Designed miniproteins, single chains. Designs and how they scored, part 17

Each design is a single chain, and the fold is of that chain. pLDDT is the mean over its residues in the fold that is shown.

## One batch from the design tools (miniprotein)

Design m606
Fold by ESMFold2-Fast:
Structure m606 (fold): chain A 58 residues (1-58)
Amino acid sequence: SEKAKLAQEAIDLAFDSDSEEAKEKAIALLKEAGLSEEEAQATVEYLVSLGKLRKQLQ
């Protein structure tokens, strides 16, 4: 579905980069997918943290 595509794009952005621009874009994509501002922000911070952890373990 369209919402699933937006969510996947946001996840990929948040995993690949912790820049402010990338986080803002990921938040916007999650909001377009139907999340609230607070839900999108919390989700992106979680994904960024998880992405950093995964990179450290590689």
Scores: mean pLDDT 82

Design m607
Fold by ESMFold2-Fast:
Structure m607 (fold): chain A 83 residues (1-83)
Amino acid sequence: LSRTELRVLEALLLHGELTAAELARLLGLSQPTVSAALRRLEARGLVERRRDPATGATLWSLADRERALEELRRRSEELRAQK
């Protein structure tokens, strides 16, 4: 996973469901950058989207919380193991 994809997974772990615009604000990224990362994560089966019927907004959440935690843990261990 890219650094951006990992940051998106982390934000969703901490906050639950977020729109792409909320993720962009939280991470200090553009909405197109976040949307691209979300689409790649969706293709991997790590995130899913649903429409909020009250607002019509697209809400993103973790499709598999356990796999997301494993991916974040694995990358943290790889970074710490590099000297």
Scores: mean pLDDT 80

Design m608
Fold by ESMFold2-Fast:
Structure m608 (fold): chain A 95 residues (1-95)
Amino acid sequence: SMMDQQQIRDQIMRHVDSTVNYGISNNLSRNDFIDEITRTVSYSMRQSRIDYPDMPDDTIRRVVMGVMRDMGRRYNIPMSVVDDVVDRAMDQMRS
């Protein structure tokens, strides 16, 4: 449902925002920052799968992509990098 998608969006945004603020505050390198974000997104996606087992993976991916594009615009992260992070997070979630 749209309400379940909103709950997933809010959860992921909260976790990603915390990780982004941590990375900026600790002056992480670009590569380390991307790795940390990828781990955070993957973890959040796994939790979403557990909480909403009937939600299709594609729906979870679209919600996550929306959040990550918003964060990418805010922090000037190229959209190609955002796409790569989401794809890697999806792969890690399925492992």
Scores: mean pLDDT 81

Design m609
Fold by ESMFold2-Fast:
Structure m609 (fold): chain A 55 residues (1-55)
Amino acid sequence: SMMEKAEKIFKSVAEAVKAGTIPLDLALQLLRKELEELGLPESVIEKYLKKLSTV
């Protein structure tokens, strides 16, 4: 499902931020782009971005 794909993307990006592999600002941009390409509504994208910013 789209939500399962979104969760996998979020987990991968969050793990990269926690590991120090990518900075948070680039991670937020990458996550937004990936979720927009999945066709998720802006409200859902913003919730994921907020969740990532509190990691």
Scores: mean pLDDT 85

Design m610
Fold by ESMFold2-Fast:
Structure m610 (fold): chain A 70 residues (1-70)
Amino acid sequence: KEKLEKEIAMVERSIKVNEEMYQLVLERKEEALKAGNKSAVERYQKLADILKQNIEHLKKVKEELKKKLA
């Protein structure tokens, strides 16, 4: 019971951190677009894609943990 609640809290914190990083990466990408730096735009896009996949995976983990608690 208590262990599952702590694991859910840890996953929720990880989701929040990854979402904050994702927003920061999107801001950096927009700055690179304004500067005309195409290679930086490509790097930030790849990083954003990875972060988005990580967030989706963490959300699925959270759902499975919540099902075990219910």
Scores: mean pLDDT 85

Design m611
Fold by ESMFold2-Fast:
Structure m611 (fold): chain A 90 residues (1-90)
Amino acid sequence: SEMEELKREMAREVSEINKLVLQATEKAAKLPKEESDKVGAEIAKLQKEANKVVAEFLAAHQARDVEGMRKALEELKKINEELKKLVEKL
């Protein structure tokens, strides 16, 4: 039950990140090349960090490590907030 709830929350956070990455990428593409390159690099960095955290969540799930799953979810939420702020600035 608790693991199922964490899985649902993780799926929601992953969906939100995918949406924000698309929005940020579309907005960045409309910027001058120098600014677009810098924003693109920041998006790529956040996406790489998110992928790492999702992998950690899946590993914790396989190990039945509920605390590890919670930590990964909290980390993904922080990445989501950073990406959301980036989109709002563009």
Scores: mean pLDDT 88

Design m612
Fold by ESMFold2-Fast:
Structure m612 (fold): chain A 65 residues (1-65)
Amino acid sequence: DESREKINEMAKELAKLGITDAEEAKKLAREKGLEEEEVEKVGEMAKAVELGKKLAETLAAQYTG
């Protein structure tokens, strides 16, 4: 799973850098020499993480107090 390996490495880099923005994630993936399909998947994963983070923060704000 060469694509899966590259996407996993990218996910680790994104986590280390604190990048959750899809466009930033895609840019970094392209800089790392990932293929277009892999870059798109990285962007989708970053989007999912960002949505999850936003949802968690919204819920936390709603139940804070």
Scores: mean pLDDT 74

Design m613
Fold by ESMFold2-Fast:
Structure m613 (fold): chain A 75 residues (1-75)
Amino acid sequence: SLEEEIERFKKLTPLERVDYLTRLKAAADEQVSPEDVEKIRKLAVEAIRAFQEDPEKGLELVRKLLEAYREAKAK
């Protein structure tokens, strides 16, 4: 579920979080339209930056990222 993915992400170190988001972008490049890939890429960059100042804001951006990715794959 979405919440299980968020909980998994919360347990990652900062370096592992960057790797996770990089892998998610690579998966999106294969399975998602170019327009949705760009949206996912921007959300991933924002999430990485937000975690450095406010982990809760970072988690909200990760939630939006995962929702956008799942909706794009469901098309």
Scores: mean pLDDT 76

Design m614
Fold by ESMFold2-Fast:
Structure m614 (fold): chain A 100 residues (1-100)
Amino acid sequence: MKEEEERRKKANELVEKSRQAFAKGDYEKAIQYAEEALKVDPENPEAYLLLGEIYRKMGDYEKALEAFRKAVEVAEKINPDSPVYRRARALLEEIEKELK
């Protein structure tokens, strides 16, 4: 549906704004944009992946672990052969090693 395509597009724009804020070190703003993206599209694996990376950078490994697990779960349901699924799995493995 056009509404589904529009929601996906809006979520992707918010994810991009989150990435820009993250790159600038504006972690609070980056989290806000990523959470807004998930409000628009709750099954957006890129938004969960980005939240995990932001929390990891902030040293909140528990929240990073939760976000990466959710990114893997959502990306697997969409396409387990996708680059985002492979990236989410790799980052999940990295954070699990940091906690062990």
Scores: mean pLDDT 84

Design m615
Fold by ESMFold2-Fast:
Structure m615 (fold): chain A 82 residues (1-82)
Amino acid sequence: MEAEKEKIEEEKKKIEEFKEKALAELRELGASEETLKRVEELAKKALEAVEKGDYEKAKKYLLEMELIVGVAEVEAAVRRVV
């Protein structure tokens, strides 16, 4: 039981670190407030999934966050006037 709790906390830390990195990158790319809020909501759902032991659902939310960052990078490149 203790080992299971430690694994959950470790996974939560990884999700939080990913969220922080994703939000920083999105802000640098000039992403909208709506996009930032969506990433924060997905991170919250991923953390809740990990707490429930649903690692597959947590992976799904992390993948959605990665997709949002990737799309924002492409959109920023296309809309750049530099």
Scores: mean pLDDT 79

Design m616
Fold by ESMFold2-Fast:
Structure m616 (fold): chain A 90 residues (1-90)
Amino acid sequence: DFTEEQAELLRETGEKLEEEGDYFSAGNLYKIAGDIYEKLGKLEEALEAYEKAVEAYEKALEQDPSNEAARRNLEISKAKVEELKKKLGL
């Protein structure tokens, strides 16, 4: 599926951005990948992507505590993690 391949590419690009220390951009790409996986009903992959987004945004806020977008997206990603864990019986 083309959309699934795009989610995988976004996750891989996010991993490269993390290696470069760009945690905010990495978090954004992981969150978008999670959104795509969730729309495809791939809930385990969506959970994994949102968990990576949470970790990346926490690191972004350590680098810049004033990043309101990172703080907002962290809370959204945390809520998605909890929702998906409940749906998956975790």
Scores: mean pLDDT 89

Design m617
Fold by ESMFold2-Fast:
Structure m617 (fold): chain A 61 residues (1-61)
Amino acid sequence: DEAEKYYNKGLELYKEGKLEEAVEYFSKALNIYAQQGDEEKAFEVQEKLLEVERELLEKKK
């Protein structure tokens, strides 16, 4: 599953502190899950995406 692979890659990048790359992969996973109608997985990925984006904004300040 392509969405699952993107989500897992995003999680790895997030854990490594590569926030900008994590956002890219989470966004890709979110788009695929949303297109598939998988609301549960889309919500899960969206929560992680918002978490990473928030951290990225804090580091810019």
Scores: mean pLDDT 82

Design m618
Fold by ESMFold2-Fast:
Structure m618 (fold): chain A 68 residues (1-68)
Amino acid sequence: SREELLENLEAAIEIVRELAAAQPAHRAQFDEVLALLEKAREALENGDEETARRYLAEAQRVWDQIVA
């Protein structure tokens, strides 16, 4: 549901903030992921699930580059 997705997003944002603080070498990429996750959260709060899913896909793309 949208509510479950929002709760999962808030949890993910908290985790990524902690990782950004713990890994300065990847901070810029984690900050980019955070910005995208926060935009997804705003879209969900406004009822725009399609826009939220696009931001989530972009966040996943940036996340995957951190581990590559």
Scores: mean pLDDT 83

Design m619
Fold by ESMFold2-Fast:
Structure m619 (fold): chain A 78 residues (1-78)
Amino acid sequence: MKISPEEFEREVLRALAEMLAAISRNIAKDPRATPEQKALYEKAAEKFREAVDKINAGAPLDEVRKLLEEGLKLLRQA
């Protein structure tokens, strides 16, 4: 049985969301981060966590992509 391109993309997006959530949480806890940076990275981590939850719930990939884009937009503001 061959994994479909959509199933492969779902796994890639899950791995990416988990990685971005972990990195964002780590930066939010870094003593060198400003209070403004910490707030933005915490919000980004929440968006990436929500993306993981949506993937695990079998949500449409468009919902997952939207959450990842929202998280990345927050990271670009930090």
Scores: mean pLDDT 85

Design m620
Fold by ESMFold2-Fast:
Structure m620 (fold): chain A 61 residues (1-61)
Amino acid sequence: MLDILKELAVRELRELGASEEEVAAFEARLNQAKTPEEVLAITREFLRERLGLDIPTRLVK
């Protein structure tokens, strides 16, 4: 179950336009997560950092 949640988080990140290098770094952090709550916390933190520093093309140019 936890592995499915991690896979979904990675898919979400890819859909938002993250690079393969960013996805690899994200997966390394997810590998340390042992609960669904940790997976969600890591995902939110990573997305906030990305959205704050690198605005996705789908939202603004």
Scores: mean pLDDT 70

Design m621
Fold by ESMFold2-Fast:
Structure m621 (fold): chain A 61 residues (1-61)
Amino acid sequence: SREEEIERLLAEIREALERAGYSEEEIDKVLASARAFAASESDWTFLRRFLEGLLREIEEE
């Protein structure tokens, strides 16, 4: 489902931020912002691309 896919992507983003050395407080802030965006964005294709793009950016930096 859409909700399961969002939770999966958020979990991957959390893991990527942890590997990149971000603090728990910083990680929680990023995830809270991502969750708020996911709750407000009706375009699933746009939301999915945004979250996948965020994950890639974190993994590459």
Scores: mean pLDDT 83

Design m622
Fold by ESMFold2-Fast:
Structure m622 (fold): chain A 86 residues (1-86)
Amino acid sequence: EKELKEKAKFLEKKAEEAIAKGDYVSAAESYYLLGEIYAKLGEKEKAIEYYEKAKEAAEKALAAGKISKEDAEAFIAALDKKIAEL
């Protein structure tokens, strides 16, 4: 559990830095991994929060032209499924 908590802190900082520089692809990836970590820890509310932030970051990446509409829709659909399964 200590390793997962340390990884979560690292990913939280990485996501904040990515957002600050407009790197929404890296932000979406970091938020997705945070959702996975908190889901494994049984912290469902935090897992949902991070999956929702990953969806928002993916939408911003799409708006910035950094990912395709198809890739964004597939990623968001996968996250919606993960949220529903929690």
Scores: mean pLDDT 87

Design m623
Fold by ESMFold2-Fast:
Structure m623 (fold): chain A 62 residues (1-62)
Amino acid sequence: VSLEELEAETPALLYLAMAEAFYRQGKKDEAIEWYKKALEIARQAGNEDLVKLAEEGLEKVK
């Protein structure tokens, strides 16, 4: 595994954590914003598992 791949995955995981924190607080608009940020980074990293997690998060927040 390359360092570049690890660096790209770390921001996506942080943004997913932020999105879930806002979702649990009932702040749906903020949760959507962070899930979208996580999804963009996950797509750039080519990490399908993170893409799926971000998409599932967006689905449950709506």
Scores: mean pLDDT 76

Design m624
Fold by ESMFold2-Fast:
Structure m624 (fold): chain A 55 residues (1-55)
Amino acid sequence: DELENQLKELEEQKARLESLLEQARKMGDDDSAAALQAQIEKVEKQIEELRKKLE
């Protein structure tokens, strides 16, 4: 299923971005942290919409 593979990839992308966000926060890089948080929010919206389609 193409949609299930896409969902898995988005979940993996989210996990990677969360790891990078933790590193940015630890380093006090507020600009990178803000950019990463925005990307995580974007991926979360994509995951939510995709899950609605799979329902």
Scores: mean pLDDT 84

Design m625
Fold by ESMFold2-Fast:
Parts: sequence; C-alpha cells; structure tokens
Structure m625 (fold): chain A 59 residues (1-59)
Amino acid sequence: SAKREIEEVLKSHGVELSKPAEELSDAELGREVVRALNSMPDEKREALVRALEELSVRR
C-alpha cells in the first residue's frame, strides 16, 4: 500500500502520524506530511522530500 510506504518513510525520519496511514484519507495524510515538513530543519526536510520522491518514482 502506498499509504503504508509513506508511513514507513515518515517513521524512519522521526515523524509519527496521528492515525495509521491506512485510516487517513488522502487529504488528511497530505496535511500531516506538509505539517511535518514545515516543522523540521531544512536538512531533515530535504532528506524526507528525497525519500518521498523515491516512492513517487516507483509508482
């Protein structure tokens, strides 16, 4: 599941979702990802963005 892969990437970068990714709507998951990106330092944000882009390329 794409949502589970996103959750795994987020967890590996120290980000916890409010609910399991599979229980979130696409819009809710997107909002939580954006919130996490906005709350982290530039270097960590860039690393997370690169990891998420890697998942996108594999779809």
Scores: mean pLDDT 78

Design m626
Fold by ESMFold2-Fast:
Structure m626 (fold): chain A 73 residues (1-73)
Amino acid sequence: SAEEVEEQIKKIEEEMEKKVKELLEEYKEKLKAIEESDLSEEEKKKEILKLTKETFRRLADIIAEAIAKKQAL
């Protein structure tokens, strides 16, 4: 039914939001660890860029998975 589809969409969105929140918390912790490390400022910049790129890729995957699950309904 349409109501069951709406409930499934809500569940998919809630799971997506949870995964995004966990990813952002992980990103903040890893970012802080790099900033507090004994690495040079140039090396910190490279590690931050790498972390940011990896985080955006993972974010895109989370969003894409949620979209795919919604389209399958």
Scores: mean pLDDT 89

Design m627
Fold by ESMFold2-Fast:
Structure m627 (fold): chain A 56 residues (1-56)
Amino acid sequence: DLVGKQAKVASVALDSLLAGDSIEEVKKKVHEKAKELGLSKSTADKILQAIQDSLS
């Protein structure tokens, strides 16, 4: 039941984290992808937090 746009933002977050990007660079890429897809920064931040929580 995941909206495909949210899944794309989550994929960007995961790829950026696995690439060893800084948290600032991860947030930038996540926010840019969210803006491209018409999602809010708040939604992007929640997706990033969920991915970080799943990797901990």
Scores: mean pLDDT 80

Design m628
Fold by ESMFold2-Fast:
Structure m628 (fold): chain A 90 residues (1-90)
Amino acid sequence: MDEERRRLLLEAMRLVAEAARAVAEGRLEEAKRLFEEALRLVEEALGESLGDVKELAEEAVRELASLPPEEVRRLAEELEARVREAEAAA
């Protein structure tokens, strides 16, 4: 259970990092798809519904796209680094 949950959350974090990178690069439709997939993995890991994952993904992309591109790039790089550290700890 805990190992499977960890695997799902790690994969979700990887998808969020990819989505943030996509937003920084102006690939908003790809970012929405990646966020939706990440949220579905979080629902699976928690065993709970997060609600409308498509709407949540659209809101996440909208919020990130409202930030300066340099800030979104920094967030993507930080998320990518955290994912690498989490994978190394496995």
Scores: mean pLDDT 81

Design m629
Fold by ESMFold2-Fast:
Structure m629 (fold): chain A 99 residues (1-99)
Amino acid sequence: MKKLVVTVESVESAEEAKKRIEEEKPEIAIVILAGPRGSTEDLSEETQAAVKELIEYAKKKGIKVVLLSANANPEQVKAIAEEMGVPYAESLSEALAFE
């Protein structure tokens, strides 16, 4: 099973993640949402919208998506996961265990 790990911290990195998903066509995309280093600040509304578009694109292609947070507000990332109907993982090890 092909798994792809991508990190999203901005609209630009979300667009790059989408291009990697299009190129590599994984069965599972593990999307790490990263806030600014040294903080647990919320992702901008623009970055949230880009992440939701990325998840919808992956789901439309039959790709499973798992979200986790790195220095992002974990409650916000969990809320995005719940809204989009995708799993939230507490760690990268947990995310990598999905099939």
Scores: mean pLDDT 79

Design m630
Fold by ESMFold2-Fast:
Structure m630 (fold): chain A 60 residues (1-60)
Amino acid sequence: MIAEVVLDYVAKTDDELSVEKGDILKILEVVNTDYVKAKNLKTGKEGLVPISFLKLVKVV
């Protein structure tokens, strides 16, 4: 599953991933109701991203 970033997010801890609006993320794990662990396909970096900043997209 992939997600598109809908708003810029700046990581507040080393566990979090900074993302820009329009970035495409691969969802690796749903950690809780607020955060996913994702990989940014543009940068190759992984980290936690708030679900509220993401639009989920089905990949066939």
Scores: mean pLDDT 80

Design m631
Fold by ESMFold2-Fast:
Structure m631 (fold): chain A 55 residues (1-55)
Amino acid sequence: SPLDIAKELLVTLSEGIGEAYEEALKVEDPEERRKLFEEKMEEARERALKLLEEL
């Protein structure tokens, strides 16, 4: 159903954001932390877009 598809997309985005946050927290330098978070967020976005294309 469309709702199940939406739920899967939201879960994928939520998990990607969580991973980006956890990895960023391991970095002590604020600027490097910000850059890593942005890169990981872009990776999560790309994963979500690929799911959307297949759904």
Scores: mean pLDDT 80

Design m632
Fold by ESMFold2-Fast:
Structure m632 (fold): chain A 64 residues (1-64)
Amino acid sequence: PVKEIEELWREAKRRLAAARSPEEVRRVVAETGRELHDIMERHPEATAEVQRVWDELRRLVAAL
């Protein structure tokens, strides 16, 4: 699960860097959030890592 979370976060950062509109940003956040939730449901032991990445994502978006 850690590698999946790392890959998802790396992809989310790339997509956010390429986003041209608030709508694109919201779409990246929504899709990343759904995938993080799926990982957490399959791997409850990864809950702390998922929450950390989700918090980082929200902070990054707030800075855009």
Scores: mean pLDDT 82

Design m633
Fold by ESMFold2-Fast:
Structure m633 (fold): chain A 87 residues (1-87)
Amino acid sequence: SELAERIERLLREAERLLEAGDYLGAETLLTLALMLASSELSLEEAGLSLAEKLVRQGVEPARARELAARVEELRARLEPLLKALQA
């Protein structure tokens, strides 16, 4: 899946930036990955889980769950760091 490959590349770079201490850069790439994951979905599909959004766009279910889990892990790591940065 081209979409899955593009999201994977963005997540790998976001993870690299997080490890390097570039929290804003990591957030930017995570946001871009989330936008890409929903870019072709209707407003009626906005309430779907991230994994379901990826499946709707042709990503295999196992791959979609893997990518969704990585997004949630990265988000969980970034959220407290970004809040500390703004304090």
Scores: mean pLDDT 82

Design m634
Fold by ESMFold2-Fast:
Structure m634 (fold): chain A 88 residues (1-88)
Amino acid sequence: GTSTLQADITIAGDANVDFIQRRIRTRILQIPGVLSVNLSAPQRLADGNYRFTATITIDSSLLDQTTQQIQDAISQIPGVLSVNITLI
């Protein structure tokens, strides 16, 4: 079966949004158990930072391992300020 994760991501206002979104997609798709990733359009926040969501479909048999690897992969990207992942 499959599970869907939503990652809420905030990035620095001086970061290259397009570059970071491409890097997130590339890194997530390399993780075993990831089947698809879809990124929302970025929204500029009042503080000048950007927020967007990643909707990630994963193999349910690898749920815990894949979720942790996604968390780590996103948080390691320079310019990422926060990432919060929920199962939906």
Scores: mean pLDDT 89

Design m635
Fold by ESMFold2-Fast:
Structure m635 (fold): chain A 73 residues (1-73)
Amino acid sequence: NEEFAQKLRDLILEIGGEKYKEFADKLAEEVASHPEEITPENLRDVVMKAVNKLKLTPEQAQIVVEAVRRLLA
């Protein structure tokens, strides 16, 4: 799960820049700690649960959705 977490973090920083680092780090930690194996098929669901748990703003959630889209392309 650490590989998906790292790639997601890097994509969020690429899209939004350093101002998004704090939530990118928190989201990556949540994804890396997920108890089940993360696959391309379940990554979106895992990430969206983490977004809800962390209570991200609509702007932050939009950046995360775009990062997941790029990661799965």
Scores: mean pLDDT 77

Design m636
Fold by ESMFold2-Fast:
Structure m636 (fold): chain A 63 residues (1-63)
Amino acid sequence: LSAEEAAAGATARGAAALARAGGVSVDQKEKIATALSAGLSPRRAAEIAGVSEEQARRVADAL
């Protein structure tokens, strides 16, 4: 399954990244919300919360 395993691995990593965006801790969500409220971008909020930019964007979209 070399080619299928590689494709499945890439899909699983994508799904894990999305799951991690949804699985951000309460403390990380508060840091992201605080940074966004201060006028910072999702990218900067991600740096402050110690999460990926994608995670910060998903949290911002949910707020």
Scores: mean pLDDT 68

Design m637
Fold by ESMFold2-Fast:
Structure m637 (fold): chain A 82 residues (1-82)
Amino acid sequence: DEVKKELIRVEQEVAFLQMQVSIFELEGKLDEEAKKAVDEAQELVNKAIQALKKGDYEEAKKLIKEAEKKAKEAKELIKKHE
């Protein structure tokens, strides 16, 4: 189940980024652009999960790729503070 493996990988990446953003918030270092990108990536992951539950593997693959792209954008934004 290639689609499910890819979804799990991206979901874990987004969860890690959410944790980093939360730590930055606690330190008063929040980048609103980074937070928005992480939130958008999570929304895409949620949509991919729904597509997969419906059996729409093609839609799930598209959403997973969009979520991965958004997660990469968030990672680059977070790097500005490291």
Scores: mean pLDDT 82

Design m638
Fold by ESMFold2-Fast:
Structure m638 (fold): chain A 62 residues (1-62)
Amino acid sequence: MAVSLEVAADLLAAAGESRAALEVAERAIALGADKEEVLRRIARLSEEAGDLETAAEARAKA
């Protein structure tokens, strides 16, 4: 389910696994998750983890 993939993406982003977080987020979006909400959340979590490059990529894609 998309919700499970959204949770997985959030956890990966918070753990600093930013590239894996984006890949899982893109799969969640393909299954019907809200693109803007998912990417905005990934951007925030990546920024908090110190990955400003991934945060900028996620903000640009949202």
Scores: mean pLDDT 79

Design m639
Fold by ESMFold2-Fast:
Structure m639 (fold): chain A 67 residues (1-67)
Amino acid sequence: GAAEEEAKRLEIAREAIRGALLSRGLTPDSVEVTGASDTRIEGLATVDGRTYRVTIDFKTGKVTIEE
């Protein structure tokens, strides 16, 4: 159902955010998905007490990580 598809999208988005951070040498203590669509993922992650904003844009291929 719709709730199951939303849960799957949020899980995939969380993994994508975690993967983006790990590729930059950042190991997140927590990951929160703030937005997930077929074209864009947005989230917040905490690394050693610092909060990072992560945006993954599938249309442009741009990954942005900001403290």
Scores: mean pLDDT 81

Design m640
Fold by ESMFold2-Fast:
Structure m640 (fold): chain A 82 residues (1-82)
Amino acid sequence: SEELKIRYTLLQLALEIYKANKNKDNPFYQKIAEVLKEYLDKLLEKHNVPEELKQRIYDAITNEEAVKELQSELEKLREKLK
């Protein structure tokens, strides 16, 4: 339960960073992406997330194909958390 909630939070943050980065022409969204990225980095360190999962998360914030896989995992996690 707790592990699934942490995983859900990490994946949700990556998705929100991706959405903010998609609006790169707006300095407000650039600032939001920076703040969310700092928060994501703190959570990854705090929860001793494996390097392989860290790489997948970082890829997702810069790669549209990786984001689709992340969205699929988020939907599955939402069902398990209900």
Scores: mean pLDDT 77

Design m641
Fold by ESMFold2-Fast:
Structure m641 (fold): chain A 74 residues (1-74)
Amino acid sequence: SPKEKLIAGLEKIKEMIENKEPPTKIMDEIAALLAELELSPEQLKKLREIAAAINNGDYEEAIKLVDEMIEELK
């Protein structure tokens, strides 16, 4: 389902952040989710907030936002 794909993508993004992958590679994964999935306005807003945290180098905030989004989707 789209929900399961979004959760899996978010879990992958979290793993990439924890593994200290390059920000550009993490952003490519976010872009892939945006291209593959039809997201609600709320989901788009949250993904943009995650992307902003990553671009700002605020990885603790990015992980927190990812965890919050995953919990809201369950």
Scores: mean pLDDT 85

Design m642
Fold by ESMFold2-Fast:
Structure m642 (fold): chain A 69 residues (1-69)
Amino acid sequence: PLTPEQRARVEAAAKQAIEDAGATVKSLEVRETPVGVELKIDYEAPDQDTGNIAAVRAAKAAQAEADRL
């Protein structure tokens, strides 16, 4: 399982990616699954396209950070 420090890094990476895409994070949970790291996020975006970009970037950032650990 991820340590609290590793989880914090994954959460920070995901949150940064969402904010960089122009969306706002309302809640974020990192889940460990047998197939990798899963994000449960509630976020606010100005439009559907921005929301989709934010979600994709968050997932990629979280996976990249998890793969480094």
Scores: mean pLDDT 78

Design m643
Fold by ESMFold2-Fast:
Structure m643 (fold): chain A 75 residues (1-75)
Amino acid sequence: GVEAGDAEAQFEAGKEAFEKGDYETAIKYYEKALELDPDSPLAAEIYRNLGKAYAKLGDFEKATQAFQKAAELER
């Protein structure tokens, strides 16, 4: 829809996948959301959720990088 950007729709799909425990699918949606609108007001929140998903998969290096990016974007 015109009221919801494609990036926001991908981010919502990612959160739904995360809630279902499908962390790999969540990561794909989060990455797609960032590719569609890297300057989105949601970018910091998307990076935080990306970090959480990587942490659930045990990829702590990528989780840390995502959390750092989110922190930088919030300041």
Scores: mean pLDDT 82

